# Designed miniproteins, single chains, continued (3), part 94

Each design is a single chain, and the fold is of that chain. pLDDT is the mean over its residues in the fold that is shown.

## One batch from the design tools (miniprotein)

Design m11254
Fold by ESMFold2-Fast:
Parts: C-alpha cells; sequence; structure tokens
Structure m11254 (fold): chain A 63 residues (1-63)
C-alpha cells in the first residue's frame, strides 16, 4: 500500500498487535534512512507482546 510513515504509526496506535503494519513501517523507515528508529519500533512490540515469539521473529528478520 502507498501508506506514509505517519499513517502507519497512526494505525499502530489503534492496533498495536498489527504485525503487517509494523513490518511495513520498518521497511519504510529503512528506505528513508531512519534506521535509528527501527529498534524502538521492534522493542515497543516486545514490551507489549513478549510472548508472541513468531511476531517478534518476523520483526527481527526485517531489521
Amino acid sequence: SDKTITELMQELLKNPNDIKSRIELIKLLKENGLEHMVDSVVNDYKEQFPNDTEGIKELEKVK
């Protein structure tokens, strides 16, 4: 989708467990040279959903 970084961040505020939107955000952050924000996006998920081993693995693969 042609979603912006801001739109994806807003989606994650409404649906913090949305792994697909979080992966899309990470990819856009990397494409725009904002790699320093990627660890925060991944760690926010780990703090909220520490037992989602599969979701965490998907996020780690796109870092």
Scores: mean pLDDT 84

Design m11255
Fold by ESMFold2-Fast:
Structure m11255 (fold): chain A 83 residues (1-83)
Amino acid sequence: DEIVKKLKNEIKELLEETDKLIKESGLEDDPVLQEMRKQIEQLLKESEEAKKNGDYERAFSLLVEALEKAKELLEYAKKKVKE
C-alpha cells in the first residue's frame, strides 16, 4: 500500500518535471517524447485494470515498468534540451 503510493507519487513527479521541461524547451511536437508519454499512460491504465481484477502482482510489475519508462522519458527530454 505505502510502497505502491510512493511509486505512483514518484511517477507523477517525474512526469510533471518532464512536462514542464518539454513546455519550457518547445519540445511539445517531438514524436518520440509523445510516444514515450503515451506508453507510460497506457502502463498506468493497465496497472489500475490489473488491480481492479485482483491481480496485484501484475499491477505492481506494471507500475515498476511505468516508473522505469518515466525515468527514460525524463533522461531523453534532458538530452534533447542540451542539444
Scores: mean pLDDT 85

Design m11256
Fold by ESMFold2-Fast:
Structure m11256 (fold): chain A 71 residues (1-71)
Amino acid sequence: MSEEELIEAIRLAGKGAEKAGEGELADRVGTRAMLGDEASRRAVLEAGKLAEEGRYEEAVKKLREAIRQSA
């Protein structure tokens, strides 16, 4: 995964999560992904794709799963 791809995924996931009222969650997972947490990186990529498709609630669900997994 490129840094550019990760940054774009974080941006898309954040935008989608904010529309579902969970922007803070996306920021937390995005920070972990930038610090090298593999579960958070995977979740951000999946959530970003879901957000791009307008599936904001599913994107948020992926981000919540990552927080539980990386605890």
Scores: mean pLDDT 79

Design m11257
Fold by ESMFold2-Fast:
Structure m11257 (fold): chain A 83 residues (1-83)
Amino acid sequence: MKKELLEKLEEIKKEQEELAKDAKFVYSEEQTFTVGSFDPKLLIDIFKAIQENAKEFGYYVVLKEFKLLSEKTFSIKVDVYKK
């Protein structure tokens, strides 16, 4: 993963952890995505979409793990919190 993408993911993760501070843990979710071709920018866009959707329903999402399983398949593990 390129340094600038990793730095952007760490920034998003830090913001999410700050928002989840003192919030109650609800559950952990692991999602697998299949795409035509993997684009690192797509990963960032997916995280932002998940965060925005969760926020709309009063939840906060923290990225815990990312795995590239194949050229077209990756998984994301997140922890979900609610205040």
Scores: mean pLDDT 72

Design m11258
Fold by ESMFold2-Fast:
Structure m11258 (fold): chain A 78 residues (1-78)
Amino acid sequence: SPEERQKALQATIGQLRIMALLTEARLAIKQGKVDEARALVEEARRLLDESRPLLSPETYAHLEKLIREVEEEVKKAE
């Protein structure tokens, strides 16, 4: 339905925004900007929580795992 397509589009936009933040966080780590990387990962986590009602449980779990992986990369860079 049109409503289902719109919800799927919003979910996709949310996922892409989270992925962009994680990519920027990894770039910040490579540049030695650990505090900036931490802030970007925290923003990605907040966006994931905000997007929760739009995401399938499987997509949410996948994004949560990716955020945790980048959080570990930040900790190793400290």
Scores: mean pLDDT 87

Design m11259
Fold by ESMFold2-Fast:
Structure m11259 (fold): chain A 69 residues (1-69)
Amino acid sequence: ALDPAEGDAAAARGEEAAARGEYTEAIAAYTRAREIYAAALGVDHPRARAALENEIEVSVKELHSIVSK
């Protein structure tokens, strides 16, 4: 069974990657966290929603980094 703690670990990796400006890695990590939370807790669960919001935020930062170069 998918454990929410695995989602927590993936979300933490996303935060670390985003803090380093590694947005592609951060998006992948937050996507994994969202998938785990959605499967374990439900797609509309606050943790799944928070992971989706972080995924969107980092995706916007990645796009901005690409466009500004």
Scores: mean pLDDT 80

Design m11260
Fold by ESMFold2-Fast:
Structure m11260 (fold): chain A 120 residues (1-120)
Amino acid sequence: MEELRKKLEEKKKLFDKYSEEAIKVINQAADRAIATLRELAEKHPELKEEYERGIKEVQRARDMAIGAVKGDLDGAIAILETLAKGFEARGPHFAPVAEIMREAAEKVREIKQKLEEDIK
């Protein structure tokens, strides 16, 4: 009984550690995407309103992805991938932001793989 409890606590510590790493990746990607969208708004004033909507979408997706990490890394990955596809669908002007989101989803997937290997 005591040994089973210790193993459960060890698995929880690993989950907490990798969840924290995933949150850092999400925060870093959101900050980069927002900075990129602000720069694009300055370079393309005719699309400013679309880039400002993009900033709000990144902010909402950040909060949703961080919330998802606490229960499901797959949920966080899906949010980031959906946002990447959404920006890609808006055309080549949004390609840098789509790439940031795609890279973040891949990094969170790698964190999930490490967690799964460590808790085996």
Scores: mean pLDDT 85

Design m11261
Fold by ESMFold2-Fast:
Structure m11261 (fold): chain A 85 residues (1-85)
Amino acid sequence: SVNEIVSRAIGLVLRGIGDLLDLELLRKQGRLTVEQVRAVLAALDRDIAELKELNKKSGGATEPLLEFAERIRAEVRALLAELEA
């Protein structure tokens, strides 16, 4: 059902939020590495690919969740760029 698809999409977004918060905590502790950020980006790339499929299957019902996941990925990409500078 669309409700089950939306529930799954919410779970993927919550995982992305948790990963971003973990990276921000590591950054504040001076423990953040390029390897950790790249691992989170790889996970987000997979989850966003799934969110795109869920959005297609739901007729666009999960579009706001997909857009939010894309914003999380942009924040993680910004952290990577800062570390590689």
Scores: mean pLDDT 91

Design m11262
Fold by ESMFold2-Fast:
Parts: structure tokens; C-alpha cells; sequence
Structure m11262 (fold): chain A 84 residues (1-84)
């Protein structure tokens, strides 16, 4: 299942877990799980946000308006604050 694959990736490769969530357009609850795992592994807010934005750009092959990236960054920062 998607949930089982994500759990495996979160335990083995955070970057691939992020790519998996973004590529499969998974709900925000899964981005929250990525953020939690990143924090547990010692990544900063800036590092986690940068990794997610980078994966989003890679999946979209760079075809993303700047406004869309700014809105995603705002959403991620809000999610990060809600987990403090």
C-alpha cells in the first residue's frame, strides 16, 4: 500500500520519501509525517522546506510559477509551526 511504502521510505531515505509524497500528490497529512520525521532526524525548518520545494520542482520538471512555490512554502512553514 501507499502507507506501507511511505513508512519504509521514511525509515530508510527521507529524500525519497519526500519525492514519493510529492510525485503521488498525497494529502497534506503525509507532508506532516515527512516534516515530523525530518525534525526527528535533526533537520532544520529551512532544510525540510528546501528539500520539499526541491522535490516539487523536480517532479514538475521546473514548470512551476513562482507564486505557486511561494504558496507551498507558506503552507509548509505553517505546518511546521503547528508541530512545535
Amino acid sequence: SIEEELKKLLETDLIEAIRFVVENELPDEYLTEVIKKGKELGYSELEIVSLILGAYLQVKKGKVPEEELEELEKKLRKMFQSLL
Scores: mean pLDDT 82

Design m11263
Fold by ESMFold2-Fast:
Order: structure tokens, then sequence, then C-alpha cells
Structure m11263 (fold): chain A 86 residues (1-86)
């Protein structure tokens, strides 16, 4: 899971960097807007995966929680958090 997660984070970071550079070199406002939205969405996905990695490796949290974060499954994430609080 960790190696797969690290590979995915690296892939998304590379794509994020490409989108940011493309946006900086673009002059069409509509294209800049689209590239910015795409980069923002990727940035949030990267952050979620990095948080999942941290909890999996440093906090010893369940792999299920890390997977829910990585998949963007808000409902599953909330359910697991409530289970852990009980």
Amino acid sequence: VLEELDARIAELRARYKQLVEEAKNETDPEKIRQLTIEATVLGLEIAALEIARYFLTEKGWPEELARAIADGDSARFQAIVEELKA
C-alpha cells in the first residue's frame, strides 16, 4: 500500500507541476481558469494522499481510513472516524 501510495503521489505531483507551468505561460483567461481549477483539484488530491500516508505510517491508523482518504470517500472516512471515537 505505501509503495503504491508513494508512486501515485509522485505521479500527481508531476502532473500538478505541469498544469501550474502551463497556466503561468497561458494568456487566454478561460484557459487559465480551466488550468487553475484542474491544478487546484489535483493539489487537494495530493494533500489527501499525503495525509493518508502520514496516518498510515506515523500514527498506525487503519489502512481502511488511509484508503478512504485516498479515494476521496467522505462518507466512508466519517464512518471510520466515528468508529474510532466509540
Scores: mean pLDDT 74

Design m11264
Fold by ESMFold2-Fast:
Structure m11264 (fold): chain A 63 residues (1-63)
Amino acid sequence: TERIQQVIEAMKKQWGLSEEEIEEARQKGLAAPPTVDPSSGVPQQMVAAALTLGKIISERSPP
């Protein structure tokens, strides 16, 4: 859970995300299983949070 929070804080600082966007990403990350990908060593919760933030950022900047 701490690693999810660190990723969220870094993305907030980099991309100027709103509190609602941060909370959505946190909830999606926490809903993912607390398993680690054996090939990369990255927690699935961290991946889920990062993907949610990436989607939000993409939706804020349409081409």
Scores: mean pLDDT 67

Design m11265
Fold by ESMFold2-Fast:
Structure m11265 (fold): chain A 61 residues (1-61)
Amino acid sequence: GRRLDGKVAPTPEELELIARQILERMGLVSLARNEKDPEKRKKYEEELERTEAENERLLEA
């Protein structure tokens, strides 16, 4: 819910995009940490690195 402290809350569209990005990153981190197979873990770590690089580019733009 929106806090009534006079702060502008993000739009539903912005919230959905932010939530998606957070969930994607959290999911990959969780998968990488909990995966016992080193080969599968490496694949999740590579995907995380790719997602982080993409986020850094978006922040620079």
Scores: mean pLDDT 66

Design m11266
Fold by ESMFold2-Fast:
Order: C-alpha cells, then sequence, then structure tokens
Structure m11266 (fold): chain A 59 residues (1-59)
C-alpha cells in the first residue's frame, strides 16, 4: 500500500521535510509503518515550494 504526503516550505528542503512528516502522520493514523520512500516530487508554486512524497507502508 502507498501513502502520499504534501508539504509546503520556503525552500525545497523545508517542503520535502513537511511532506515526509505529513506522509508519516497519515500512515500512523491508518495503523501502518513507513518502510520506504518511493518518490519525491518538488515544484515551485509562486514564492513557495510544494513537495509530494509517496511512501510505501506495511502493517
Amino acid sequence: MEVTGVGYGDTEEEAVESAIKAAIARANDLGYKVTEILSIEVEKVGDLYRATVTVKVEK
């Protein structure tokens, strides 16, 4: 199973960190453990960065 987290930040690193945190929180709420980061996608949206992180999760 896969879970996606989205994060925003003033830098690419901050956006990625926020997205990873969101993905982990989502997985934990569903009772799953994050086992692998499958993809990291970063784009600039105005003056901010948006990161989309997809993680693999298992029970």
Scores: mean pLDDT 85

Design m11267
Fold by ESMFold2-Fast:
Structure m11267 (fold): chain A 67 residues (1-67)
Amino acid sequence: SLEELQAEFEKIRADYKQRMAEGKERTEIVQELAKRLGEILARTPPSLRQQALDLANELLDEFEKDL
């Protein structure tokens, strides 16, 4: 469902914000995030694909703008 998809992206956001706070290299964090988002998009049903793509782009933009 859309709610489950949103909850999954929220957990990913929290996990990767924690990794950034722990001082891991940003480039490595962004690469791992992009890979994980790609895996989610690959298994997302067509009916939710646009919503998943929008959430993925928003999350990547957030992490890329942080520096």
Scores: mean pLDDT 77

Design m11268
Fold by ESMFold2-Fast:
Structure m11268 (fold): chain A 81 residues (1-81)
Amino acid sequence: MKKEVTLTLDFEFPSKEQAEKAAEEARKVLQEILGDGVKEFSYEISDDEKPVLRLTVKVEGTLEQIAEAATKIQEIAGKYA
């Protein structure tokens, strides 16, 4: 059974450049896992001294695919932190 969910994920980075790299890598990984299931992908980066990247992603897929995508996003965030 396919589920549609909206994920809102916040990650703190040492710089805006690292946050932007993480966002773009996350977009590519989501497309690899979910393909046509990626219905919406957007992000914003705060103007704080330590920028916060907010990813808002609307996805359709199995619970397993969604869990895999969320895990990969977390791994990418850690890579650029």
Scores: mean pLDDT 81

Design m11269
Fold by ESMFold2-Fast:
Structure m11269 (fold): chain A 100 residues (1-100)
Amino acid sequence: SSRDQQRQRADQLYQTYQQTGNIGDLRQSTRIYIDLGDYQSAAQGLQDQIRDNPDDWPSWFSLGIVYRRLGDYDRSRQAYQQAIRLDPDFQSARDNLQQV
């Protein structure tokens, strides 16, 4: 199926990232996992992105969404708070924080 093809692509990109450290492959893999609703794999990819660049507030914001989808409200709040700390003008992070 189209979903199976997207899953295979995401898995291959993540494996390539693990072998090469290519952040572009990591970002593409993570986006596909989010689109598929595979929030566990998406959370791993976002954590790997944050380890590479801890000041990447969009990755913190995405991690907040993903943790909320997983029902991990404590980690969701922490991720949204970090996104707000890095970019205080990003209203969407504050709005999403109200949901957890």
Scores: mean pLDDT 89

Design m11270
Fold by ESMFold2-Fast:
Structure m11270 (fold): chain A 82 residues (1-82)
Amino acid sequence: TMERVSLTIDGKTYTFAVEDEEEVEEIIKILEEEIEKIRELSEEEKKKLEEEAKRISEEENVPLPLAKLGVYAAKLAELKGE
């Protein structure tokens, strides 16, 4: 049995399996698109997000795509002032 989680992005709720890398990557793509609608990130900011995702993956022993999803979700919330 795969654990499924829900995430709300721009008023739409998405459900995905944390063990399904393809589903996780689709959610990351949605987060990236929503971030770009607010403002374009600099190359320095993009590198920082990638470094944060790698750090979380290594420190918390979670798959990199899942860590990257968390980092992008947090960045979107930050840009919205949430």
Scores: mean pLDDT 79

Design m11271
Fold by ESMFold2-Fast:
Structure m11271 (fold): chain A 66 residues (1-66)
Amino acid sequence: PSGEEAREAGIEAGKEHGLSGSQVGAAVAALADGQPVSERAREAALRAGKLAGGSVEEVHRALGDM
């Protein structure tokens, strides 16, 4: 996904889970690194990957390029 697509996916996933786009971005980064996240943050990060049509790692990379 592009950085913009990853950002939009993060914002949308955050709205579904009561999190900000930046909180979803942090959860995506943590999950990609195998770090522990809350269940809600984990589900939001996985949802963002699904919405962007890529893996959590691809979403993390695209957000880092913005």
Scores: mean pLDDT 76

Design m11272
Fold by ESMFold2-Fast:
Structure m11272 (fold): chain A 84 residues (1-84)
Amino acid sequence: MTPEQVVEEMLRLIRETIERVRELLEKKDFDGAFELIRETEERLQALMDAQPELTPEQMEKLKKAMAELQELARELAKAVEAAS
């Protein structure tokens, strides 16, 4: 796969992960939602570190997607604390 294809696939997975996490939140499965986000963030970070030749636009897209996951993770952390 080309780096561009990998980036596009990761962006798709991030969006699917966010949607799935929101479904888990509706079921009040906060632990499952938190772990899913963490796993996705770790995979994305590893791939970003392995692809230094990405275009500025690709880097910016990944940065924005990662920031969205981090924001959702912060919201989940508050929900988990409130639920315990």
Scores: mean pLDDT 75

Design m11273
Fold by ESMFold2-Fast:
Structure m11273 (fold): chain A 96 residues (1-96)
Amino acid sequence: SMEELEKELKELIKKLEDPKTSAEEQQEIAKKIVEILKKLYEMVNEENIARIEELIEEAFKALSSRPSIDKSLIDEVFELSVDLGVLQLERAVRKL
């Protein structure tokens, strides 16, 4: 469910922000975060799109603050954010 994915995402972000988490662990956590965000993106509808955008933005900020994390993973999250933004714009235009 979306609620389970959100809970897991928030727990992973907390682990990522823990100063005791090693660079290797940060990289592994980042991969898991990206996979959760991709699953959330596949679940997007008119009612949850704003919440999923908020979760993607929170994850992007956490990942981009960590120099140990591969730019390719950060770029994947950024691309999801852009794609979601386009969907929101298309929805707004269709509302006249």
Scores: mean pLDDT 84

Design m11274
Fold by ESMFold2-Fast:
Structure m11274 (fold): chain A 59 residues (1-59)
Amino acid sequence: MSKEEQAERAGAAAVLGALEAGDEATARRIGKEVRELMEQGRLEEAIEYARRQAAKYGL
């Protein structure tokens, strides 16, 4: 799996975790941050950020 694909999957998991918790504002913030990091080529930071956010929701 590429780092870009890992960032996309981790980001999606974190967004879904926030949405399932009813926190739509946090889901939007997570999605925006992951996208901005990916657009800057900061793929490892995007993955780490997304995984940290997902962990808060038990993922």
Scores: mean pLDDT 83

Design m11275
Fold by ESMFold2-Fast:
Structure m11275 (fold): chain A 101 residues (1-101)
Amino acid sequence: KEIDEIAWDLIRRFRPADWPEDAPVMFVVEKTPETEPFIGKRGLVNPGLALYLAKRGTPVASEEEANELAKDPNKIVVAVRYEDGKVVAGFGKTYEEALAA
């Protein structure tokens, strides 16, 4: 739980300041052999994944921005949420798919 709080503190810094506190933090990342199996799925965000998103993810401020970047077939959308003391990520080819995961 403490580790999840540290991971969320790292991730939430990339949320636009004018967004609601409970809004998912949205990233666009590279589609790699490691990330491709997660498309359409949810998973727990460990500190390693949180650090990867912070260093390699492109934070996005809108659905339009995320979907525009994800038109590149080598990109995927990641929606990061803090739910019940856990950091959770949904992966998708679009903003909507990442949120629905």
Scores: mean pLDDT 77

Design m11276
Fold by ESMFold2-Fast:
Structure m11276 (fold): chain A 63 residues (1-63)
Amino acid sequence: SSTPLRDLVADLFARADPSKPLREVLEAHDPRLLAVLSRVLSDEDLARTLAELEGAIRALFGL
C-alpha cells in the first residue's frame, strides 16, 4: 500500500523496538515493505529517507 511516510513511521513506533536502527527494524518487521520502498524510491532517496526517519525516531525516544 502507498502508506504516507509519516503514518509508516507512526506504525513502526507502535509495533517495533525504537532502540534499533530503522533499516534493521524494517528488515525484521516487513522485508517486503523495504523491497517496495526500494522500488518506489531511488537508492539515494531511500538512504536519505531511512537516515532522516532513524534520526527522528532516535530524537523522539531520546536514543
Scores: mean pLDDT 64

Design m11277
Fold by ESMFold2-Fast:
Structure m11277 (fold): chain A 68 residues (1-68)
Amino acid sequence: SPEEAARRGGKALYRAARGEPVTDEEAQAFSDAARAGGPKGWEYATEAGRHAMEGNLDAAIEALLKGA
């Protein structure tokens, strides 16, 4: 589901921001979440990345959920 993709993608982005490895399945979930956002999907993904870098997992997931 788009919601599951957003949760999994946001968690993957958070882990990647900390130098942890990301699987192909996690990368695909992030892509699916960004695509679900339509024309604003990249804006939501960028917002999620900022929150992930700041250490805010919940906010990173919520940003991707805007497109779900």
Scores: mean pLDDT 82

Design m11278
Fold by ESMFold2-Fast:
Structure m11278 (fold): chain A 96 residues (1-96)
Amino acid sequence: SHDDQVSAVQQILNQMKQNPFSSQEQIQIAEQIYQAIQNGDIDKARTLLDQLSDSMNQDLDKYAQQNPDQALQVSSQRVLWIGNITELNLLLEKLE
């Protein structure tokens, strides 16, 4: 159902917000994604999700450059975020 998909989105966004690697800016974008979904603006939610993905990749690349000894941690975090973004994109397709 629509409500089940909205609940699934909220759970993934909450996991992302609780991640120690998530910046305050990324938390704000995640909150804006949820608001866009609540308002039925799926196109806005997609645009914001792309912005969130870009922000996460940029921060992780910067962290990797500053911490070359932590390649395994960076790789694990990247896999987790790719998984979250992929699941969110699939849920947004179902909400259309």
Scores: mean pLDDT 86

Design m11279
Fold by ESMFold2-Fast:
Structure m11279 (fold): chain A 90 residues (1-90)
Amino acid sequence: MEEVERLTREMADLAEKAAQLAEKYGGPKKLIDLLRGVANAFRRGLVDPETAESAARALEKALEKYEVPDEVQKLIREMIDAARRLAEAM
C-alpha cells in the first residue's frame, strides 16, 4: 500500500518536472499536454493498473515520436519504469 502511494506520487512529480523542462526548451505541445495530463491524473490519485499501463505505453510512443533533450528523455524513462512498477504492485 505505501509503495503504491509512493510510486503514484513519484510518477506525478516526475511528470510535472518533465512537462516543465519540455516547456522550457520549447518542446511539442502534444508532448507537454501528455506529460501534464499524466501529472494531473496521478496527483489526483486517479490510478489503477489500466491507467498505469496506458500511461507507460503513451510515454514509450512519445519517446519514439518526439526528439527531446536527454534530461527530458531520462525523466520520461523514469516515468515509464514507475508506471510499470505501479501496475505490477496493484
Scores: mean pLDDT 80

Design m11280
Fold by ESMFold2-Fast:
Structure m11280 (fold): chain A 81 residues (1-81)
Amino acid sequence: EIVLSEEERQQAIAQLQAWLQKLKNGEWAAPSSSLSPEQAEQARKLMIDTLEQLINLLKNNDMQGLLELVRQAQEEMDKIV
């Protein structure tokens, strides 16, 4: 069921942590230039929350939780954008 190697999992964690820091520092571009400032902020918060949960699930090797989180985050993002 686990499809990521240890190396791939560590690489994914590092990439997600880098993205999380950029989002928190405001170094993130909105998914669409047509988004209002309010929609962009809602999308940013969702991404931060999702990335923090993804990092935790990857560290715990919880692939089922990761797939469910990605599905939920996609549904929430579709409501914003």
Scores: mean pLDDT 74

Design m11281
Fold by ESMFold2-Fast:
Structure m11281 (fold): chain A 56 residues (1-56)
Amino acid sequence: MSDEEIGLATGLYNFKPELREKYGFTEEQLKEATKIFLSNEPTEVQMDVYFGVLTS
């Protein structure tokens, strides 16, 4: 996983603290899920959908 991908995962989570409260995700659970997602080399469309859902 690149530094950019780690920054994206950490940035998204830090910019949307209300998502943790709304959906019950811990920081570790969100980071783990994002690492697994990114390790599968997702397409740009798949990334947009994943992060779009997390920010909705």
Scores: mean pLDDT 59

Design m11282
Fold by ESMFold2-Fast:
Structure m11282 (fold): chain A 82 residues (1-82)
Amino acid sequence: MFSQEEIDKQMESELAFAEELAAETAETDPELAARLREAAAKIREVLEDESLSNEEKMKKLIELGSEITALAMLYWVNKKAA
């Protein structure tokens, strides 16, 4: 079973990564930065949803983490192409 501490730690990691990458990309790719901030906002919404179990929250965080990873990969590809 996922504990609240495990969810909070995963959250802090994902939010920090998304926000750092969004700041890094804001000047060169504002669309990508906006998508990263949108993903971070979705993570916060999942945390604030008291109707979800810790297991359901963790599932949604994994989905959103995958989305953030895909956006990071797009950033690296775009950097190489430019």
Scores: mean pLDDT 77

Design m11283
Fold by ESMFold2-Fast:
Structure m11283 (fold): chain A 55 residues (1-55)
Amino acid sequence: SALDAVLAEVKALIGKKTLDEIIAELTRLSRAAGLSPAETQAAANELLEAWEKAS
């Protein structure tokens, strides 16, 4: 799905970019992919969980 593709791309940036840069990229990709607010929030929650586990 578009949600899974966006999430995979932003997760690949963990350890390569700052959290602020990754959140900016999530926002850009979600807008480009036409994700709903609920899908964008779900992706953001998964990204933050992955970030916490990586740190």
Scores: mean pLDDT 83

Design m11284
Fold by ESMFold2-Fast:
Order: structure tokens, then sequence, then C-alpha cells
Structure m11284 (fold): chain A 95 residues (1-95)
């Protein structure tokens, strides 16, 4: 998992948005992903939303929605607040 997150961040830094999205999808699909890993993936996706269009933007929105849902299932108020922030970012991106 740590390696997937590093690879996702590196792909994102190199401008390979498609590869970054593919790696984040693997992180989000893992039932053992920690809240910290999900939050880090969400930060990458949130930035992609400001620069991507078309299908890549739609994929980033889908992945952010899944992350927000997983964080909202946590009893931790900090993670629930993070889910609220991600949901607002998604709403703004869909306008």
Amino acid sequence: MEELLKEAFEAYRNGDIEKALELVEKIVADPNATPEQLTAAALIMSDILTRADGELKRKAIELLRKVAEKLRQSPDPVLQKMADLLEKAIEEAEK
C-alpha cells in the first residue's frame, strides 16, 4: 500500500494524471487502506479536479466520492469533517 501511494504521488508530480488516477483507484478499492492513505489520495484527486476536464475529471470525482464515503463511516469527527470538505469540493467541481 505505501508503495502504491508513493507511485501515485510520483505519477501526479510528473503530470501523468491517468496513471495517478489508476493507482489511486487501487488504493481506494483496498479494504485495508488507512484513513491517512485515503486522505493523501484525496489530496491528489482534489488538485486534479482543478486542472482536469472531461473523462479524467469525472473519474477523479468518482474516486473522491468513494473516499468521502469511506471516511464518513469512521466515528472520528476529524475524518467526518474531511468527508464534508471533500463532498463540497465535488459539488463545486460538478457545476
Scores: mean pLDDT 80

Design m11285
Fold by ESMFold2-Fast:
Structure m11285 (fold): chain A 67 residues (1-67)
Amino acid sequence: SKEEGERAAFLGMVGAALGDYSGNKEAAKYGLQGANIGTQAARDGSDGTEGLELAIKGYELGLEASK
């Protein structure tokens, strides 16, 4: 659903921001990739699963790096 894309876009953007803030380039990269795929899926209803997985990975890495 478009909801997967919206969640991926949000979590991916947060992960990218946390990665940038903490200096974790991997979190920033995965977060941005997830956000980009999620934004497209939210717009056109395409499969958001990969975007969501990447967004979650970036988000988790960003949180860990930001502690």
Scores: mean pLDDT 82

Design m11286
Fold by ESMFold2-Fast:
Parts: C-alpha cells; structure tokens; sequence
Structure m11286 (fold): chain A 96 residues (1-96)
C-alpha cells in the first residue's frame, strides 16, 4: 500500500518530503502560487524517485499541484486545506 511505501522510507527522506510540503503550504498561504507549484513539483520528483509505487499518493499530490496553480481562488483555498491535511497524515505515519 502507499502508506507501507511511505513508512518504508528513511526518516531523513520522510522529513525532506514533509519540508517540501511545508514550503508549498507556506508559499500558497502567502499567495505565491508559482512558488507553491514549483515546491510541489520538487516533492513529486522526490517521491517518484524514492517511492515510485506510491501511485495514489503521487496522483493526489499531482491533483493538489494543479489546484494550487489554478486561476480559481476557491480551488487554491481547497488545495491549501487539503495539503495541510495530507501533511498531517504523513507526519502521523512518520511518528509511528
């Protein structure tokens, strides 16, 4: 499962992924949508390298990246909330 693949990552790799996600959330909160999309692209490249079989996680981040870059303010606000939820889930799995 995707959670098993995330859990199999080194603590260092998990922390790097969380740091990239936190950066994306920070930039999106500041209204830097271009910077947020770039941070999410870096996160996607990292996860595709370290956990390539995490297909659902990758697809979820790709969708959130597209929403974060949307011209629709509502889509960007939803993306910010969903990214914060994803970050919380991944952090809990890191601490198990």
Amino acid sequence: SDIDQWSSLSDSDKQQALDLLDRAIELLTKGDTEGAVKALDELLSFIKEKAPDSTKLIASIEKLRDMAGSEDEFDREIAQSLLAMLRSVLQIELKK
Scores: mean pLDDT 82

Design m11287
Fold by ESMFold2-Fast:
Structure m11287 (fold): chain A 92 residues (1-92)
Amino acid sequence: SILEIVEKMGEEIVAVFSDPETKEEMKAFVKHLLELTRKLIAAGESDQAIADRLATVMHMQLLLMYQQGKITWQQLQEAMDIVGKAAAEIKA
């Protein structure tokens, strides 16, 4: 299911991070992202529209964390790759 893909994406991104406080912030963000995903599914949005919205929202959060010095450039790139793979899986 799309919800399982989003949950797995969140778990993989958290694993990339080093700082415990940043890990907890991302876990909280993923819970909000799962609620957003449920709302998009309930609204009858296409898999492509859901994937694009989730990728955009997660990319914005990752960029914000990077700008705040909470994650490294390498962690940002690894997390961005995880998001891209999850979005592709939702669209399949």
Scores: mean pLDDT 90

Design m11288
Fold by ESMFold2-Fast:
Parts: structure tokens; sequence; C-alpha cells
Structure m11288 (fold): chain A 80 residues (1-80)
């Protein structure tokens, strides 16, 4: 279900943040917080939507934000 997909995506975001938070620079942390705020807004829109196509589109937008979060985490790891 789309709700299962949302749950899986949110868990992936939590796991990514948990693994990378302690190595982020202050600037990277600020960017991550902005992206997490955008994810939370999309989650609220998803939960309040009655349109399946809109929910699918919101999931795609959240996946794109996850990719941006992964890029930041990967850049932080390379500065070892």
Amino acid sequence: SLYDQLGELMQRIIDLFKSSRHILTPEQLKEVQKLLDEVNKLVDEFLNSTDEKKREQLLKQMEELYEKLQKIANEAVKKR
C-alpha cells in the first residue's frame, strides 16, 4: 500500500540521519533540517489527501528529497 511505502521511506530517512548526524558540518545540518521540514510538509499533505494520484506524486517528491539527503550524507563521509 502507499501507506507501507510512506512508512518504509520515513524509516530510510530516520536511519540515514541517525548514521550521519554526528559527522555533518553546521552548514550541512542546516540544509538537512530544511529538507526534513519539506518532508514533514509533504507527509502532512499525503495524510490529508483523498486522491491516490496526488499521494503517489507526493511519495515521488519525498523520494527526491531523500536522494538530496543521501547526497549531503555522502559528502560528509568523504571529508573523513
Scores: mean pLDDT 83

Design m11289
Fold by ESMFold2-Fast:
Structure m11289 (fold): chain A 96 residues (1-96)
Amino acid sequence: MEEMEKLGLSEDAIKMGQLIESGKSIGEAAKELGLSPEQTRKVIDELRQVPSFKPQLDRRDQEQENRYQRIRDRIRNRERVSGKDLLQLKGEESSK
C-alpha cells in the first residue's frame, strides 16, 4: 500500500493492486471497480511499473495463456468449448 502511494499511482491503480493481491483476477477487480477495458489496460500498465506487482501480473498472464492453450487443445480434439472461451481466445490473438 505505502509503496504504491510513493510511486504516484492513480487511485484506481492502487485499488486494482489491492484486489489482485487479495486473490481476485484482473477481470473480477475491473468489474468491481467499474472500469472499462481501456481503463483496465491503463491501470495494469501502471501496476507493471511496481516491482512487487510485476511477478504477480506475469503469473496471471501465464495462467491466462495456459487457459487459452487448454481451449486450443479442446478445439483440436473436436471437443465442445463455450462461446465465451472462444471470444476470449479471439480477443487475445487480435491484441497481439
Scores: mean pLDDT 66

